Designed miniproteins, single chains, continued (3). Designs and how they scored, part 26

Each design is a single chain, and the fold is of that chain. pLDDT is the mean over its residues in the fold that is shown.

## One batch from the design tools (miniprotein)

Design m8934
Fold by ESMFold2-Fast:
Structure m8934 (fold): chain A 92 residues (1-92)
Amino acid sequence: MEVREPSEEELEKAYKDGYELATKAIEAESKSKQAALMTAAALMAVAYELELGPEAAKAFAKGMIDAAEEATVNPEMAKEIIEMAKRILEQL
C-alpha cells in the first residue's frame, strides 16, 4: 500500500469514531442533524482511507455497523447507517 499501515491504536480509534458518530446519528432528534452527522461520517471514512488506508476505513465502517445493529431506537436511521457503511466497505 502507498500509505503507511495503521497502528492498532489508530484502528481502534477509527472503530470508536465510527461507533460514536453512528450512535449520535441514531439518537439525533431532527432530520437535519441526522443528515449532518451522516455527511460527517462519509467524510471521515474518506479521510481515514486517504490518511491510513483501507483498513482504517473498514474499521470505521465496522464501528458504524456495530452501533446500528445494537441500536434499540430509530430503526430507519440504523438501516441507513448500515447501508452507507456497506457501501464504504464495497468501495475499498
Scores: mean pLDDT 82

Design m8935
Fold by ESMFold2-Fast:
Structure m8935 (fold): chain A 119 residues (1-119)
Amino acid sequence: MVKLTESGGGTVKEGGSLTLSNKVSGVDFSKSAVGWLREAPGKPPRGVASLSADGSKTSYAPEVEGRATISRDDSKSTAYLDLKDLQVEDTAVYYSVVGSGDDPVGMSMGEGATVTVVA
């Protein structure tokens, strides 16, 4: 059974930075794609960032491009999302996701970390 242990949510001031992490167990992390979705108040969930299993391909939502960095440490089975220059519009619940290769079937999602950006 896949287990996602998330950390790093909280309240930050506009212009601040925050790092989210996800430690994964119950799956071969080195063969798993990792990413984050977010659900802002009153809006549908959408992708924020993704990183392929081999680390060769990254993808970022246009709203966070240049302000987000996704990375992984396979030796620790941990993924990281570094967010900088946070805006009030970045306020959301952030869900870590892990999937096998290119197949979206079997994607596992964490419980979510709340990020609140105050003006």
Scores: mean pLDDT 82

Design m8936
Fold by ESMFold2-Fast:
Structure m8936 (fold): chain A 62 residues (1-62)
Amino acid sequence: SNREELLRLIGEILRLIGEIFELEQKLKEEKDEEKIKELEEKIKKLEKEKEELLEKMRSLPK
């Protein structure tokens, strides 16, 4: 069912938003330049995954 897939995608997107938020909080507290770069790269990767899931959600047939 398209509805079940939509709900699954929404759940995954919400989880990614939560993970991104936690990493952004860690980034604000981090003072090590190398660790800052690692956190920024992880955030960028998760943002891309979120955008891909949003695109899948938009492409679902009504």
Scores: mean pLDDT 84

Design m8937
Fold by ESMFold2-Fast:
Structure m8937 (fold): chain A 76 residues (1-76)
Amino acid sequence: SLKEKGDELYKRGIEAYKQGKFDEAAELFEQSAEYYTQAGDKVNAARAYALAGRSYFLAGDTEKADEWFAKANELA
């Protein structure tokens, strides 16, 4: 299902994040959030958007971080 694809990508994002691969983590969390949004799972989509924002912030991309935090806030 779309939710299961979101869950898989979210888990991979967490693994990348733990390894300090923040650019990779951000991309995985973005994809996860897209699948959760398509599945109607706003809570998990908001969580994934927030982690994408945090990952971009830690990668030094503050513009993308702000964009994804705004998306998370809209859904929460």
Scores: mean pLDDT 88

Design m8938
Fold by ESMFold2-Fast:
Structure m8938 (fold): chain A 66 residues (1-66)
Amino acid sequence: SAEAQRQQQLAALERYKETTENSELADIVIRVLKGQINVEEVKKLAEQYGIKLTPASIEQFERLAG
């Protein structure tokens, strides 16, 4: 369900924030989940930071942003 997916995403973000030093990526993902930035902005930022997005990740961002 959408509720379970939301909880899973939030848990993953909290875990990622605690176990990684990449707060920039965590902020980007949080903003996408809140619908504050679109997928095009995420793609540009990911490329600038050297982060490769898989097709599955892009689909998830599109679903969360719109």
Scores: mean pLDDT 69

Design m8939
Fold by ESMFold2-Fast:
Structure m8939 (fold): chain A 60 residues (1-60)
Amino acid sequence: MRYYLLDADGTLRETTLSEIPAGASIYVLVTNDINDQEVLAEGREAIAKGADYALIIVRD
C-alpha cells in the first residue's frame, strides 16, 4: 500500500502517514492506480473547495 499527497500547486508526492502535516485539512481518496484521472480530478476539486491536501491511498 502506498500513500501520495496532492497539494494546491498540483504537486503529487509519495509520503508516509506519519509525515502528513498535523492540523491540515485533508481529503482522502482510495484507488488501485495513482494515474487514475478521475481520482486526480476529485483530489483537485477537494483542494479547490478548501482542502490543504488530497491524500491518495494506492492499494498495491
Scores: mean pLDDT 81

Design m8940
Fold by ESMFold2-Fast:
Structure m8940 (fold): chain A 66 residues (1-66)
Amino acid sequence: MEKREKAIELLREMSKAGVAPEEIKRKLVELGLLTEEQAEVILYTAEKLREIGEEIDKELEERKAL
């Protein structure tokens, strides 16, 4: 449970830093935080969250101009 939360947090931080998904997956698995399958699921979720975040940021910037 706690390892999973840490893995998700670390994944988000590395993704924001522009680390490649392959490298993120490798690091999470090597650190023993996730299995390969779990890392793939988390990466998929992070990718969706990133897409949503980009849309929200764009919308917020448009509204901030008002």
Scores: mean pLDDT 70

Design m8941
Fold by ESMFold2-Fast:
Structure m8941 (fold): chain A 115 residues (1-115)
Amino acid sequence: DEFAARLPPHLRLVAEGTKALKKGDYEKAIELYEQALALDPRNAVAHFNLGRAYEKLGDLEKAAQYYEKAAEIFGDTFLGALSYEALARVYEQLGETEKADEWRKKAEEIRKRVL
């Protein structure tokens, strides 16, 4: 509790959002991550976890938007590759197979550079 109180507000909101996400409280997680992004618009973890929450709720278009922003911010990192893999999975579920394949290739390219 003392450490949580000492975190910058946006990081505290990300931590609380992640706790809600782990409990399956997806709507509460979304609210908390959106508040975090209002304070820090480039928080890649908040974008990625908003993607996860929307994917769990079946809002695949919103999930794709947030995973794409997470991938852009993480860049050529392991988490960037995971974000592109998540984006590919969502586009596959949307029936956009060519876009899914392009994002999978992007993730594979990044994995080859960071491994």
Scores: mean pLDDT 87

Design m8942
Fold by ESMFold2-Fast:
Structure m8942 (fold): chain A 73 residues (1-73)
Amino acid sequence: MKEEAEKLKEEAEKKLKEYLEKAKKYEEEGDYEKAGEYTVIARAYQKAVEAKEDPEKMKELVEEAKKIEKEFK
């Protein structure tokens, strides 16, 4: 389970960083709607990162974040 937990943490951290960068880019361009959408996705991944002490909860939150990501996409 160590490999799975570490992989989920890295995935969540990578996605959090990616979507925060996208949100900032759109905010700088004045596209507040897109910035807000990317911020929501980033916050979902942030919750997963914050649950890192509970691998099962982190997995559930990563799955939820992926659903939000697909809804936006």
Scores: mean pLDDT 79

Design m8943
Fold by ESMFold2-Fast:
Structure m8943 (fold): chain A 77 residues (1-77)
Amino acid sequence: MSEEELEAEIDLAFIYMLIGLADVLEKQGRYDEAIELYNEALKRAEELKQRYPEFSEEVDKLIEEINKRIKEAEAKK
């Protein structure tokens, strides 16, 4: 594993962690806090895609899922 590959995997793991935490907050009715974390995950996913184009397919699917979750959380406010 190169330093670049390790960096990409750490970023991806952090994005999944943010999504997981946002999901927990959403289930608790904390929609504003959940949306804030989903937006942070979205920003990091877009940055990851730009730095590591080889992850584009996986990251695009993740961005689509994050956007869907943001819309669902906004509708529940």
Scores: mean pLDDT 83

Design m8944
Fold by ESMFold2-Fast:
Structure m8944 (fold): chain A 68 residues (1-68)
Amino acid sequence: MLSLQEMYQRAVELAAEAQATITDPALLAEVQAIMSEFEELLKAGKLTEEQFEEYAARVRALIEESKA
C-alpha cells in the first residue's frame, strides 16, 4: 500500500511527465490546478489512496488528450 510520501512522489512524477508532454498552455494550467488541489489535501493530512487515484486519473486523462 502506498504511503503519503509515495503518493506524493508518484504525483510529482506524473505531473513532470504531463509538463514534458503537453504543449497546450490551457491543458498545462489544468494540470497545475489539479496538482495544487492535491498538495492542499496532502498538507492537511487528508489525502487517501482513493483521492490519489482520482487525481492521478484526471492528470492521465489530460496526458491522453495530448497523446502522451
Scores: mean pLDDT 77

Design m8945
Fold by ESMFold2-Fast:
Structure m8945 (fold): chain A 80 residues (1-80)
Amino acid sequence: SPLLAKLAARALAKVTGSDAAVPALERLLQYDPDPGVREAAAYALGEIGSPAAAGALKEALKDEDENVRIAAKRALEKIK
């Protein structure tokens, strides 16, 4: 469920609370075969707001799944 994936991603971002989670979430965003997992990773990266994630999120704008592209766009809007 996309809602459950988003809730799990938010919980992960809240618990980790740090840039240390960014490399793990970038790997999920770029390489996980499940688009729901990639969408959740994009949401978590947006919630953390680390500029380090900008490159991975820009590549996710080209993702095959529309929901992943939307999540990446929204995450990029939070990162400055």
Scores: mean pLDDT 78

Design m8946
Fold by ESMFold2-Fast:
Structure m8946 (fold): chain A 81 residues (1-81)
Amino acid sequence: KKEEEEKEKERLKKEVRELARKAEEEARALGQDGTAEQIREVERLSIRRIEKSSVEEARRILEATKRQLEVLLEEAREKAK
């Protein structure tokens, strides 16, 4: 169903936005504005890709986005030491 696919994609986009918002806030709190900007770019790219993809591909994009955001946060934490 179109409605079921649309709802699932909206759920996945919401999860991306929530993860990216928290990651951006943490990076900025660490004084890593450059990393925060990269996190925002990852959010925008991931949302666009999810909108153009199938539900199965969108789930794969979410998992890749989670990993990418964690790598960026780890880099921000290391730079803040």
Scores: mean pLDDT 84

Design m8947
Fold by ESMFold2-Fast:
Structure m8947 (fold): chain A 84 residues (1-84)
Amino acid sequence: MEETLEYFRELIEKLKEKAEKEIREAAEKGDEKEAKFILEIAEGLLRIILGVGKIVAPELTEELRELVERAIKELEELYKELFG
């Protein structure tokens, strides 16, 4: 069980870090549309990860929900800081 939670935690964190990097790179280029697209794709993928987690490890649902919601919030806040 610990290994499954760790796997999802790492997957969520890596996706968040990749999205943050790409959003920042888009902001450096002044490409708000690209940054918004990256944000929306990352949010969708994070929600899919939560959905998969609910199926394969339903006992971890609340922990996975917290991790996903936190990642989405951090990405949304980054976008707001860069583009207002």
Scores: mean pLDDT 86

Design m8948
Fold by ESMFold2-Fast:
Structure m8948 (fold): chain A 81 residues (1-81)
Amino acid sequence: ADELIKRLEEIKKWVEENAPEEVRQAATEALDKMIEAAKKGDFEKVSKASGYLAEGLVYFFKENDPEKALEYFQKAVEAAK
């Protein structure tokens, strides 16, 4: 659990330093909810949310589609609740 939480914190720091403000807030919120779920031992929520987060990052950085990226970051937030 501690190693997963540390990795999620590292990813959150990377997002805060590298993502533009338009998607940074949604991605950071998803990571915060994933950290909360991991602290509760809810690894199924973390797994599902991380899938959506990864897809959002691919849409933003590889596909250059910020609208789709934001949609998937919002799905990640909802999955981690």
Scores: mean pLDDT 81

Design m8949
Fold by ESMFold2-Fast:
Structure m8949 (fold): chain A 88 residues (1-88)
Amino acid sequence: PDWEKEIEKYEKEIEKDPNNAEAWTKLGEAYFHLKEYEKAKEYYEKAIAIDPNNAEAWGNLGGAYLFGFNDTDTAFEYIEKAKELKGE
């Protein structure tokens, strides 16, 4: 995927609706794939602030802690949260 195009797409969605948790999650995913882990974390945290039941954002936040920050304890906490939210 063209991650720069995904960023432009979801930045425009957020300009139209800043409370679109899915758009924040997708923006975080794009930055994660570009290895911009601090930005990915910020955008996943924004998605969770809007929708605390967004399992994808919680799981992806765990990934950012695991791969970006080498914080395995925090990563597993967020991944476990994502598992608990699946099917809700």
Scores: mean pLDDT 84

Design m8950
Fold by ESMFold2-Fast:
Structure m8950 (fold): chain A 74 residues (1-74)
Amino acid sequence: PLSPLEQVDRVHEETGLQLAAARSADEVQAVHDRGMAQLDELRSKTTDPEVQAYIDLVRRGLDVATAEKLAQLA
């Protein structure tokens, strides 16, 4: 079984790879929506402030990566 931090790392890594592979704005949006939904679920299951802070950091990173990927596709 994965620790909570390892679960967040997996979502971050998988979402990052999917963003890199995305070919259209619609694909980027779908990847972002799935990644955010997974992070929201993980955040709802934890009361650990360290895990919550890390999830918030990963969310901000994915928002930036999503914006950069959309700019590349424009």
Scores: mean pLDDT 89

Design m8951
Fold by ESMFold2-Fast:
Structure m8951 (fold): chain A 57 residues (1-57)
Amino acid sequence: MKRLEESIRLSEQIAPQVREQLSTLEPKDGEVKVTVSYLDEEGKPVERTITITYEAV
């Protein structure tokens, strides 16, 4: 299904950006906001902010 393939592609584009930004951030208590850029279905760049709660060890 084409719709499912697009969702998978977006996830693949977002995941490495999230991981890289999280690895760069200093450990802190609470929530972290990560901004990711990806191409939408029309091929235009879109920025989205994702809120992630991570555990400080």
Scores: mean pLDDT 65

Design m8952
Fold by ESMFold2-Fast:
Structure m8952 (fold): chain A 118 residues (1-118)
Amino acid sequence: MEEVEEVKKAFEELDSPDPEIQVEAVRRLARALDSPNPEVQTVAAEGLLKAAHSPDPEVQRALLEELGRLMESPNPKAQEMAVGLLGHVASTSPDPELAERARQLRDEGLARLREKYG
């Protein structure tokens, strides 16, 4: 399957009524952020942003887990997008625990980036 088609399918799977399919879609979208293809990265970022608005706590937990892992990616573009997505979740999430976890992960990731590139 073409990489663009694969990431678009993962985006569509976020609308699945099955939480297991939604969680797997989040993991696929997070992997796609590490792609060297800008179109794939854009769709992946949009999908992860959509997942941040999911009412399912398992989907939200999977998202934060994957974004935290992306902060450790050797790909600086994936790290930058993960920082942006974590910042969005921290500022827009109606769940204060989820918002605080996203803020913590973003701050930890930014500290690591500053140490390496500052």
Scores: mean pLDDT 78

Design m8953
Fold by ESMFold2-Fast:
Structure m8953 (fold): chain A 118 residues (1-118)
Amino acid sequence: TAKAEELHKEGVELFEEAKYEEAIKKYEEAIALSPSALTYHNLGLAYFALGKYEKAIEHYEKAIALDPKYVLAYHNLGLAYIKLGKYDKAIEYYRKAIALDPNYKRAQLNLETAEQLK
């Protein structure tokens, strides 16, 4: 809806100002009106920025449930699992991101790093 898009945009602006808790509120309001892969992914990013990695994972998983080709959500799942010390899970998700986008250099580099941390 137009209101959900407005709330999502307000959340993005707050996130860019590092007002992560306020951004989360706006994203949650947007999702309540109209769930989208993009808004779930951005909600996950805000939780990740706050160091709430399990919450970030939950919302990235909702993003990929809505859009199974969401390359960035798979990559960010990998990053969140690295923060939790779950290197096997991180490797799994980086590989999924690379399978969807073989030219994703950041995911390739992060995969190599994760494999060395085991």
Scores: mean pLDDT 92

Design m8954
Fold by ESMFold2-Fast:
Structure m8954 (fold): chain A 85 residues (1-85)
Amino acid sequence: MLAEVEERVREIEASGDEDLLLVLTGRAGELAALEAAGVPEEEVLARYREALEEALKLKREEPEKLKELAEEVRKKMEEAAKKVE
């Protein structure tokens, strides 16, 4: 359910973990592209849950990698924003 995924993202945002939020935002964007390409909603939702688990694992085990991924997502989002006028 999309509302459940959005609520979990908001909970992470409220936690103040900007790196975790950015990584999950980037993954959500990639999964939204898959949905637009015709991947079934049920599979997209399953992959959102997998992305959350993977991001939490990175935060626990490799926080430096999480920061690197967050920086890459930030750059990608900034470039995308420049194209929306």
Scores: mean pLDDT 70

Design m8955
Fold by ESMFold2-Fast:
Structure m8955 (fold): chain A 61 residues (1-61)
Amino acid sequence: HMEERSKRAREALEQAFRDALKELGYDDETIENLSLEEKMKLVFEHAIDVALERNRALVAA
C-alpha cells in the first residue's frame, strides 16, 4: 500500500516537473534525458532566476 502511494507520488512529481520544463521552453528529448533530481534542479534554478530578475526590475524602477 505505501509503496504504491510513493510510486504514484513520484510519477505525479515527474509529470509536474516535465510540464514546468516544457513551459520554460525545454523540448521533450532534453527532458527525457534528465533524471528527476536534474529536472527538479533546473526548475528551481529557473524559478530563482525569474525571482531575481523581477526584484532587479522593481528596485531599478
Scores: mean pLDDT 74

Design m8956
Fold by ESMFold2-Fast:
Structure m8956 (fold): chain A 88 residues (1-88)
Amino acid sequence: MLFERREANSELVEASLRAVREGLRALDEGEASGDYAGAAARLRALADAEPDPAVAEALRRAAAAMEAGDVLRALAHLFAAMARAVEL
């Protein structure tokens, strides 16, 4: 039971950390190109595919911040998503 639960949690952690890493890349690419709307769309797509609701919500908040042009707020939400993902 504990071993199978650890494997399932490891897969969830890896998936959520992958989503956050892709979100950070989308933010970096959006900042470099000035395509904040494209970065926000990618962050929303990552949130929609994310199985953990708290990580998904943080990714959606990052997307909303990017659409508002608030890159620092988007980055803060992505760090919150990362902190949540490592605690899964």
Scores: mean pLDDT 80

Design m8957
Fold by ESMFold2-Fast:
Structure m8957 (fold): chain A 85 residues (1-85)
Amino acid sequence: GTMTTDQAVQLLRDAGLTAGATIYYTVTGNISDAAAEAVIRNVLRQAGLDPDQVTIRRVDTLPAAGTHVTLAFGDGTINMVALPA
């Protein structure tokens, strides 16, 4: 299921991510990479991270390990995994 932005922010805060972390993401629906990455960057900022210090990559398959976050956006979802540096 999808989570709220506040739930996503809290999960990323609890994960203790720092500079050098990586976000892998997939999208469903008609979401551009630019739109998905803008949402991800905003969530990272709200979690107290500088998104310019985090690597954000679209992938075909998410890693099983890491902090899993799923957000509803437009007609689809942004599914992401945060991995520490």
Scores: mean pLDDT 86

Design m8958
Fold by ESMFold2-Fast:
Structure m8958 (fold): chain A 62 residues (1-62)
Amino acid sequence: MNPYTAAAINLSAADLEIDRGRFDEAQRSLEAAREQVEKVTDPEAKKRLEERIKKLEERLKE
């Protein structure tokens, strides 16, 4: 599977899990997304995914 696609799927799952109050599941999906982002070789795609991660991290802090 393409690392970008895998990261995007996990980030979408984390977003949905946060919306549903499933914070433990959201944290696991976010961690899986981080692992996939490290494998992304396209700098622009990687930066976009990292921005999504930061947004989700802020939502989990509050």
Scores: mean pLDDT 82

Design m8960
Fold by ESMFold2-Fast:
Structure m8960 (fold): chain A 64 residues (1-64)
Amino acid sequence: MRPSDAEINEALGAMYLALGKRIYEESGDKKTAAEWFRTAAELYRKSGNDELAEEAEQLAKELE
């Protein structure tokens, strides 16, 4: 069965969230981490997962 657009967007959101956490942890680059968290939030919103989108957006705001 072909993955739905929602499933693809949720998986991409999780990937960008993980990348944002890694870049912040390894380099301390808050600005880049916040940008990737915002990208994750937009992808989660496109997937219909508003709860994960709000969590990612909050992480971005805390690092900005």
Scores: mean pLDDT 80

Design m8961
Fold by ESMFold2-Fast:
Structure m8961 (fold): chain A 80 residues (1-80)
Amino acid sequence: KSIKELIIEALEKLREKLKNSSKELQEIIEEGLEKVKKAKTDEEAKEIFGETLEKLMSIATKEQIEIIKEIRDELLLELS
């Protein structure tokens, strides 16, 4: 799988795990997904992923931050 495909899968996992969260948090995930899908390079996809996680962590609860970190760490392991 490409880096872009792995990032899309990570964001889709976040969307599923956080589907009962606030509309604001859900909107950040959907915006991130749309931007990553339109990214022309793996570097753009990585940049968008980082920006999306930063936005999510700025508004997320402590429990939601742990979910975000788990998915991030899973993705980083797949990229190794």
Scores: mean pLDDT 85

Design m8962
Fold by ESMFold2-Fast:
Structure m8962 (fold): chain A 83 residues (1-83)
Amino acid sequence: NIEKAIELLKQELPHLSPEARKKVEEYIDKAKQSTNEEEKLKYIKEAFSIVLDEGVRLLKEAVDRVFSLSPEEIKKRYEEYKK
């Protein structure tokens, strides 16, 4: 169901970077404009690929951020958590 796929993609838009969001919206528009079901599915798959790539990037950035924190910053955050 292409309509349900588009709905799921729209739900992910707020979690994407502005650049990734623009690309996903462009592929959604291309899917809506296409009259060929194979072409619609192609654009939907491209949009999902961008969402997956963005998710992996955000996970890498989160890991990187944790390892970039100084011991003092880590201790400060831990003390705030304990309260």
Scores: mean pLDDT 73

Design m8963
Fold by ESMFold2-Fast:
Order: sequence, then structure tokens, then C-alpha cells
Structure m8963 (fold): chain A 91 residues (1-91)
Amino acid sequence: MRKLYDALLLKEPVIVEGEARIIITGLRPEVTADDVANFLETEFGLEVKSARQLADGTVIVDVVGRFDAMEVGRALKEKFGATRVLVEVLP
């Protein structure tokens, strides 16, 4: 079953464990995929498998670990100005 969370709309903790894809939009223009990847590794202890930035500034990061999607979304908003954070739990 595919689980997808709009992290900035969450009202309660949602714990994700295993592989996940985090899709981040609305970041400040100076923010890079490497900035986001390093932040997730240092603040949340996640293993970053890949990080990429699209031409529109959208950052997509594939991670492995255990995290709260609500906390990650809030942190990305506060640190990098993210306006949307989608967390897809990978099979």
C-alpha cells in the first residue's frame, strides 16, 4: 500500500520507518539539494540514498531511517522556507 503524507498539513506525529521519498517545493532560491541532504543527515540521522534538484527548485531526497514526517516538514519550513513537503513511504 502506497502511503503519501503532506507533512505541513499534519496535525499529529506520523512516524515513518524504512525507505521514503521526500519531495520539497517552495524552497528559497539559494537552497541546494546538498543543503537539504546534509540537514536531514545531521538533524534527523537519516541515510540519504539520493538527492536531486529540479529546474524549478524542487528538491527530491530518497532516505532510509525512522523519522516523524510532521517534525521533518516543520524543520524544512523553518530552515529552508519550504512551502510544501510530501513524504512518500516506499515499498
Scores: mean pLDDT 87

Design m8964
Fold by ESMFold2-Fast:
Structure m8964 (fold): chain A 80 residues (1-80)
Amino acid sequence: SMAEIDKRVAEAIERIRQASSVADKEAIATELTRYLGKYDERQQRDGITRFIAAIVNDKSLSVEERQAMLQAMAKAARES
């Protein structure tokens, strides 16, 4: 359901804020992308869009951390 996607995205965002390493943030982004792959393309796109918006708007994240997470998500999506 959409409510499950919303909860999972919010959980992933909070975990990223608490993560100390780029590798941990990449792992969280990868896990979320793979989880969302279980839903239809529209639901997956909505969830991914919300997550990306949260990452882009988080000023505590460096440009390198954002790029690493986005690349990890793209890789996970291609592997699905």
Scores: mean pLDDT 85

Design m8965
Fold by ESMFold2-Fast:
Structure m8965 (fold): chain A 63 residues (1-63)
Amino acid sequence: SAEELEEEALKLGEEKGVDPDVMRFLIRHLLARDPNPDFETLKKAIDKAAKFQQSVKEIKKKL
C-alpha cells in the first residue's frame, strides 16, 4: 500500500542520512507522478539523493 511504501521509504532515507523533509518531498513528488511506484524505483531515487548529499558534504570539506 501507499502508506507501507511511504513508511519503508522514510525508514530507508533515515538509515542513509537523508534529511526527513527532503524524503517527504521526494515521496510526495513520486506519488504525484505515479500513484503506484514500485519500491525498487523509490529505493534508487533515495540512493541517488543520499549519494548527492554525501558528495556535497565532501566538496564542502575541500573548500
Scores: mean pLDDT 74

Design m8966
Fold by ESMFold2-Fast:
Structure m8966 (fold): chain A 73 residues (1-73)
Amino acid sequence: VDDLARQLTSPDPDVRGYAAGQLATRYRDDPRLPPALRRASRTPNGQEGVRRAIGMLGRINPDMARRVRQALS
């Protein structure tokens, strides 16, 4: 989880997209996901990656998407 969350802050948009997809699918039920995405959202690139991950999570696991949004508040 933490390695993929770090990849959300990558300057490479392909790396960020891959990380967002993996976090939203493979780790969609992982309790470490909200605090990891909150840390990633501290940078502009991370904010973009987190937004993409939340969008995917909203379709796959709406409860996790809600918890992530609360962690970002």
Scores: mean pLDDT 78

Design m8967
Fold by ESMFold2-Fast:
Structure m8967 (fold): chain A 65 residues (1-65)
Amino acid sequence: SMALEGEILLALGLMYYELGKKYKDAEALRKAIRLFEEAEALGDPLAREHLREAKEALARIEAEK
C-alpha cells in the first residue's frame, strides 16, 4: 500500500537525516530530503515536517562552505 511505502521511505529518510546531522554529511542530508519528498508524495503526514528539518540542516552545512 502507498501508506506502508510512505512509512518505509520516512524511516529510511530518518536514518540518513540522523547520519547527516551527526557527521555533518551533506550527501546524507540530500538523500534524506529525497526520501522525505517521496514519502510526502505518497501522503505520509509526518514527511513534510521532517523534510523542512532536513532542508534546514543542509542549509546550515552549505552556509559554512
Scores: mean pLDDT 84

Design m8968
Fold by ESMFold2-Fast:
Structure m8968 (fold): chain A 87 residues (1-87)
Amino acid sequence: MIEKAFEEARKLAEKIKNPQVRAETLAFIDAVEAAVKAGASRSQIASLLTAGYLRLVGLEIEGADPEDVKLARKALNLVGEAIDKAF
């Protein structure tokens, strides 16, 4: 169930302590869910997920807490796995 994956991803993102990393992770989850609901192609959704992962790499380089970045990656991975199973 893709809806459960988005719910679980948000729960992981809510554990992120840094407000910026948390807000950006939640915004990416919301953007991917909106794209899925709008009937976006698998390739369009994959591009959004790739942009999310690249942004997390940027935040890590900028000195974001590695534990916050790990939680954000786990949330995006959970969404990505659900999309792979649904498409």
Scores: mean pLDDT 83

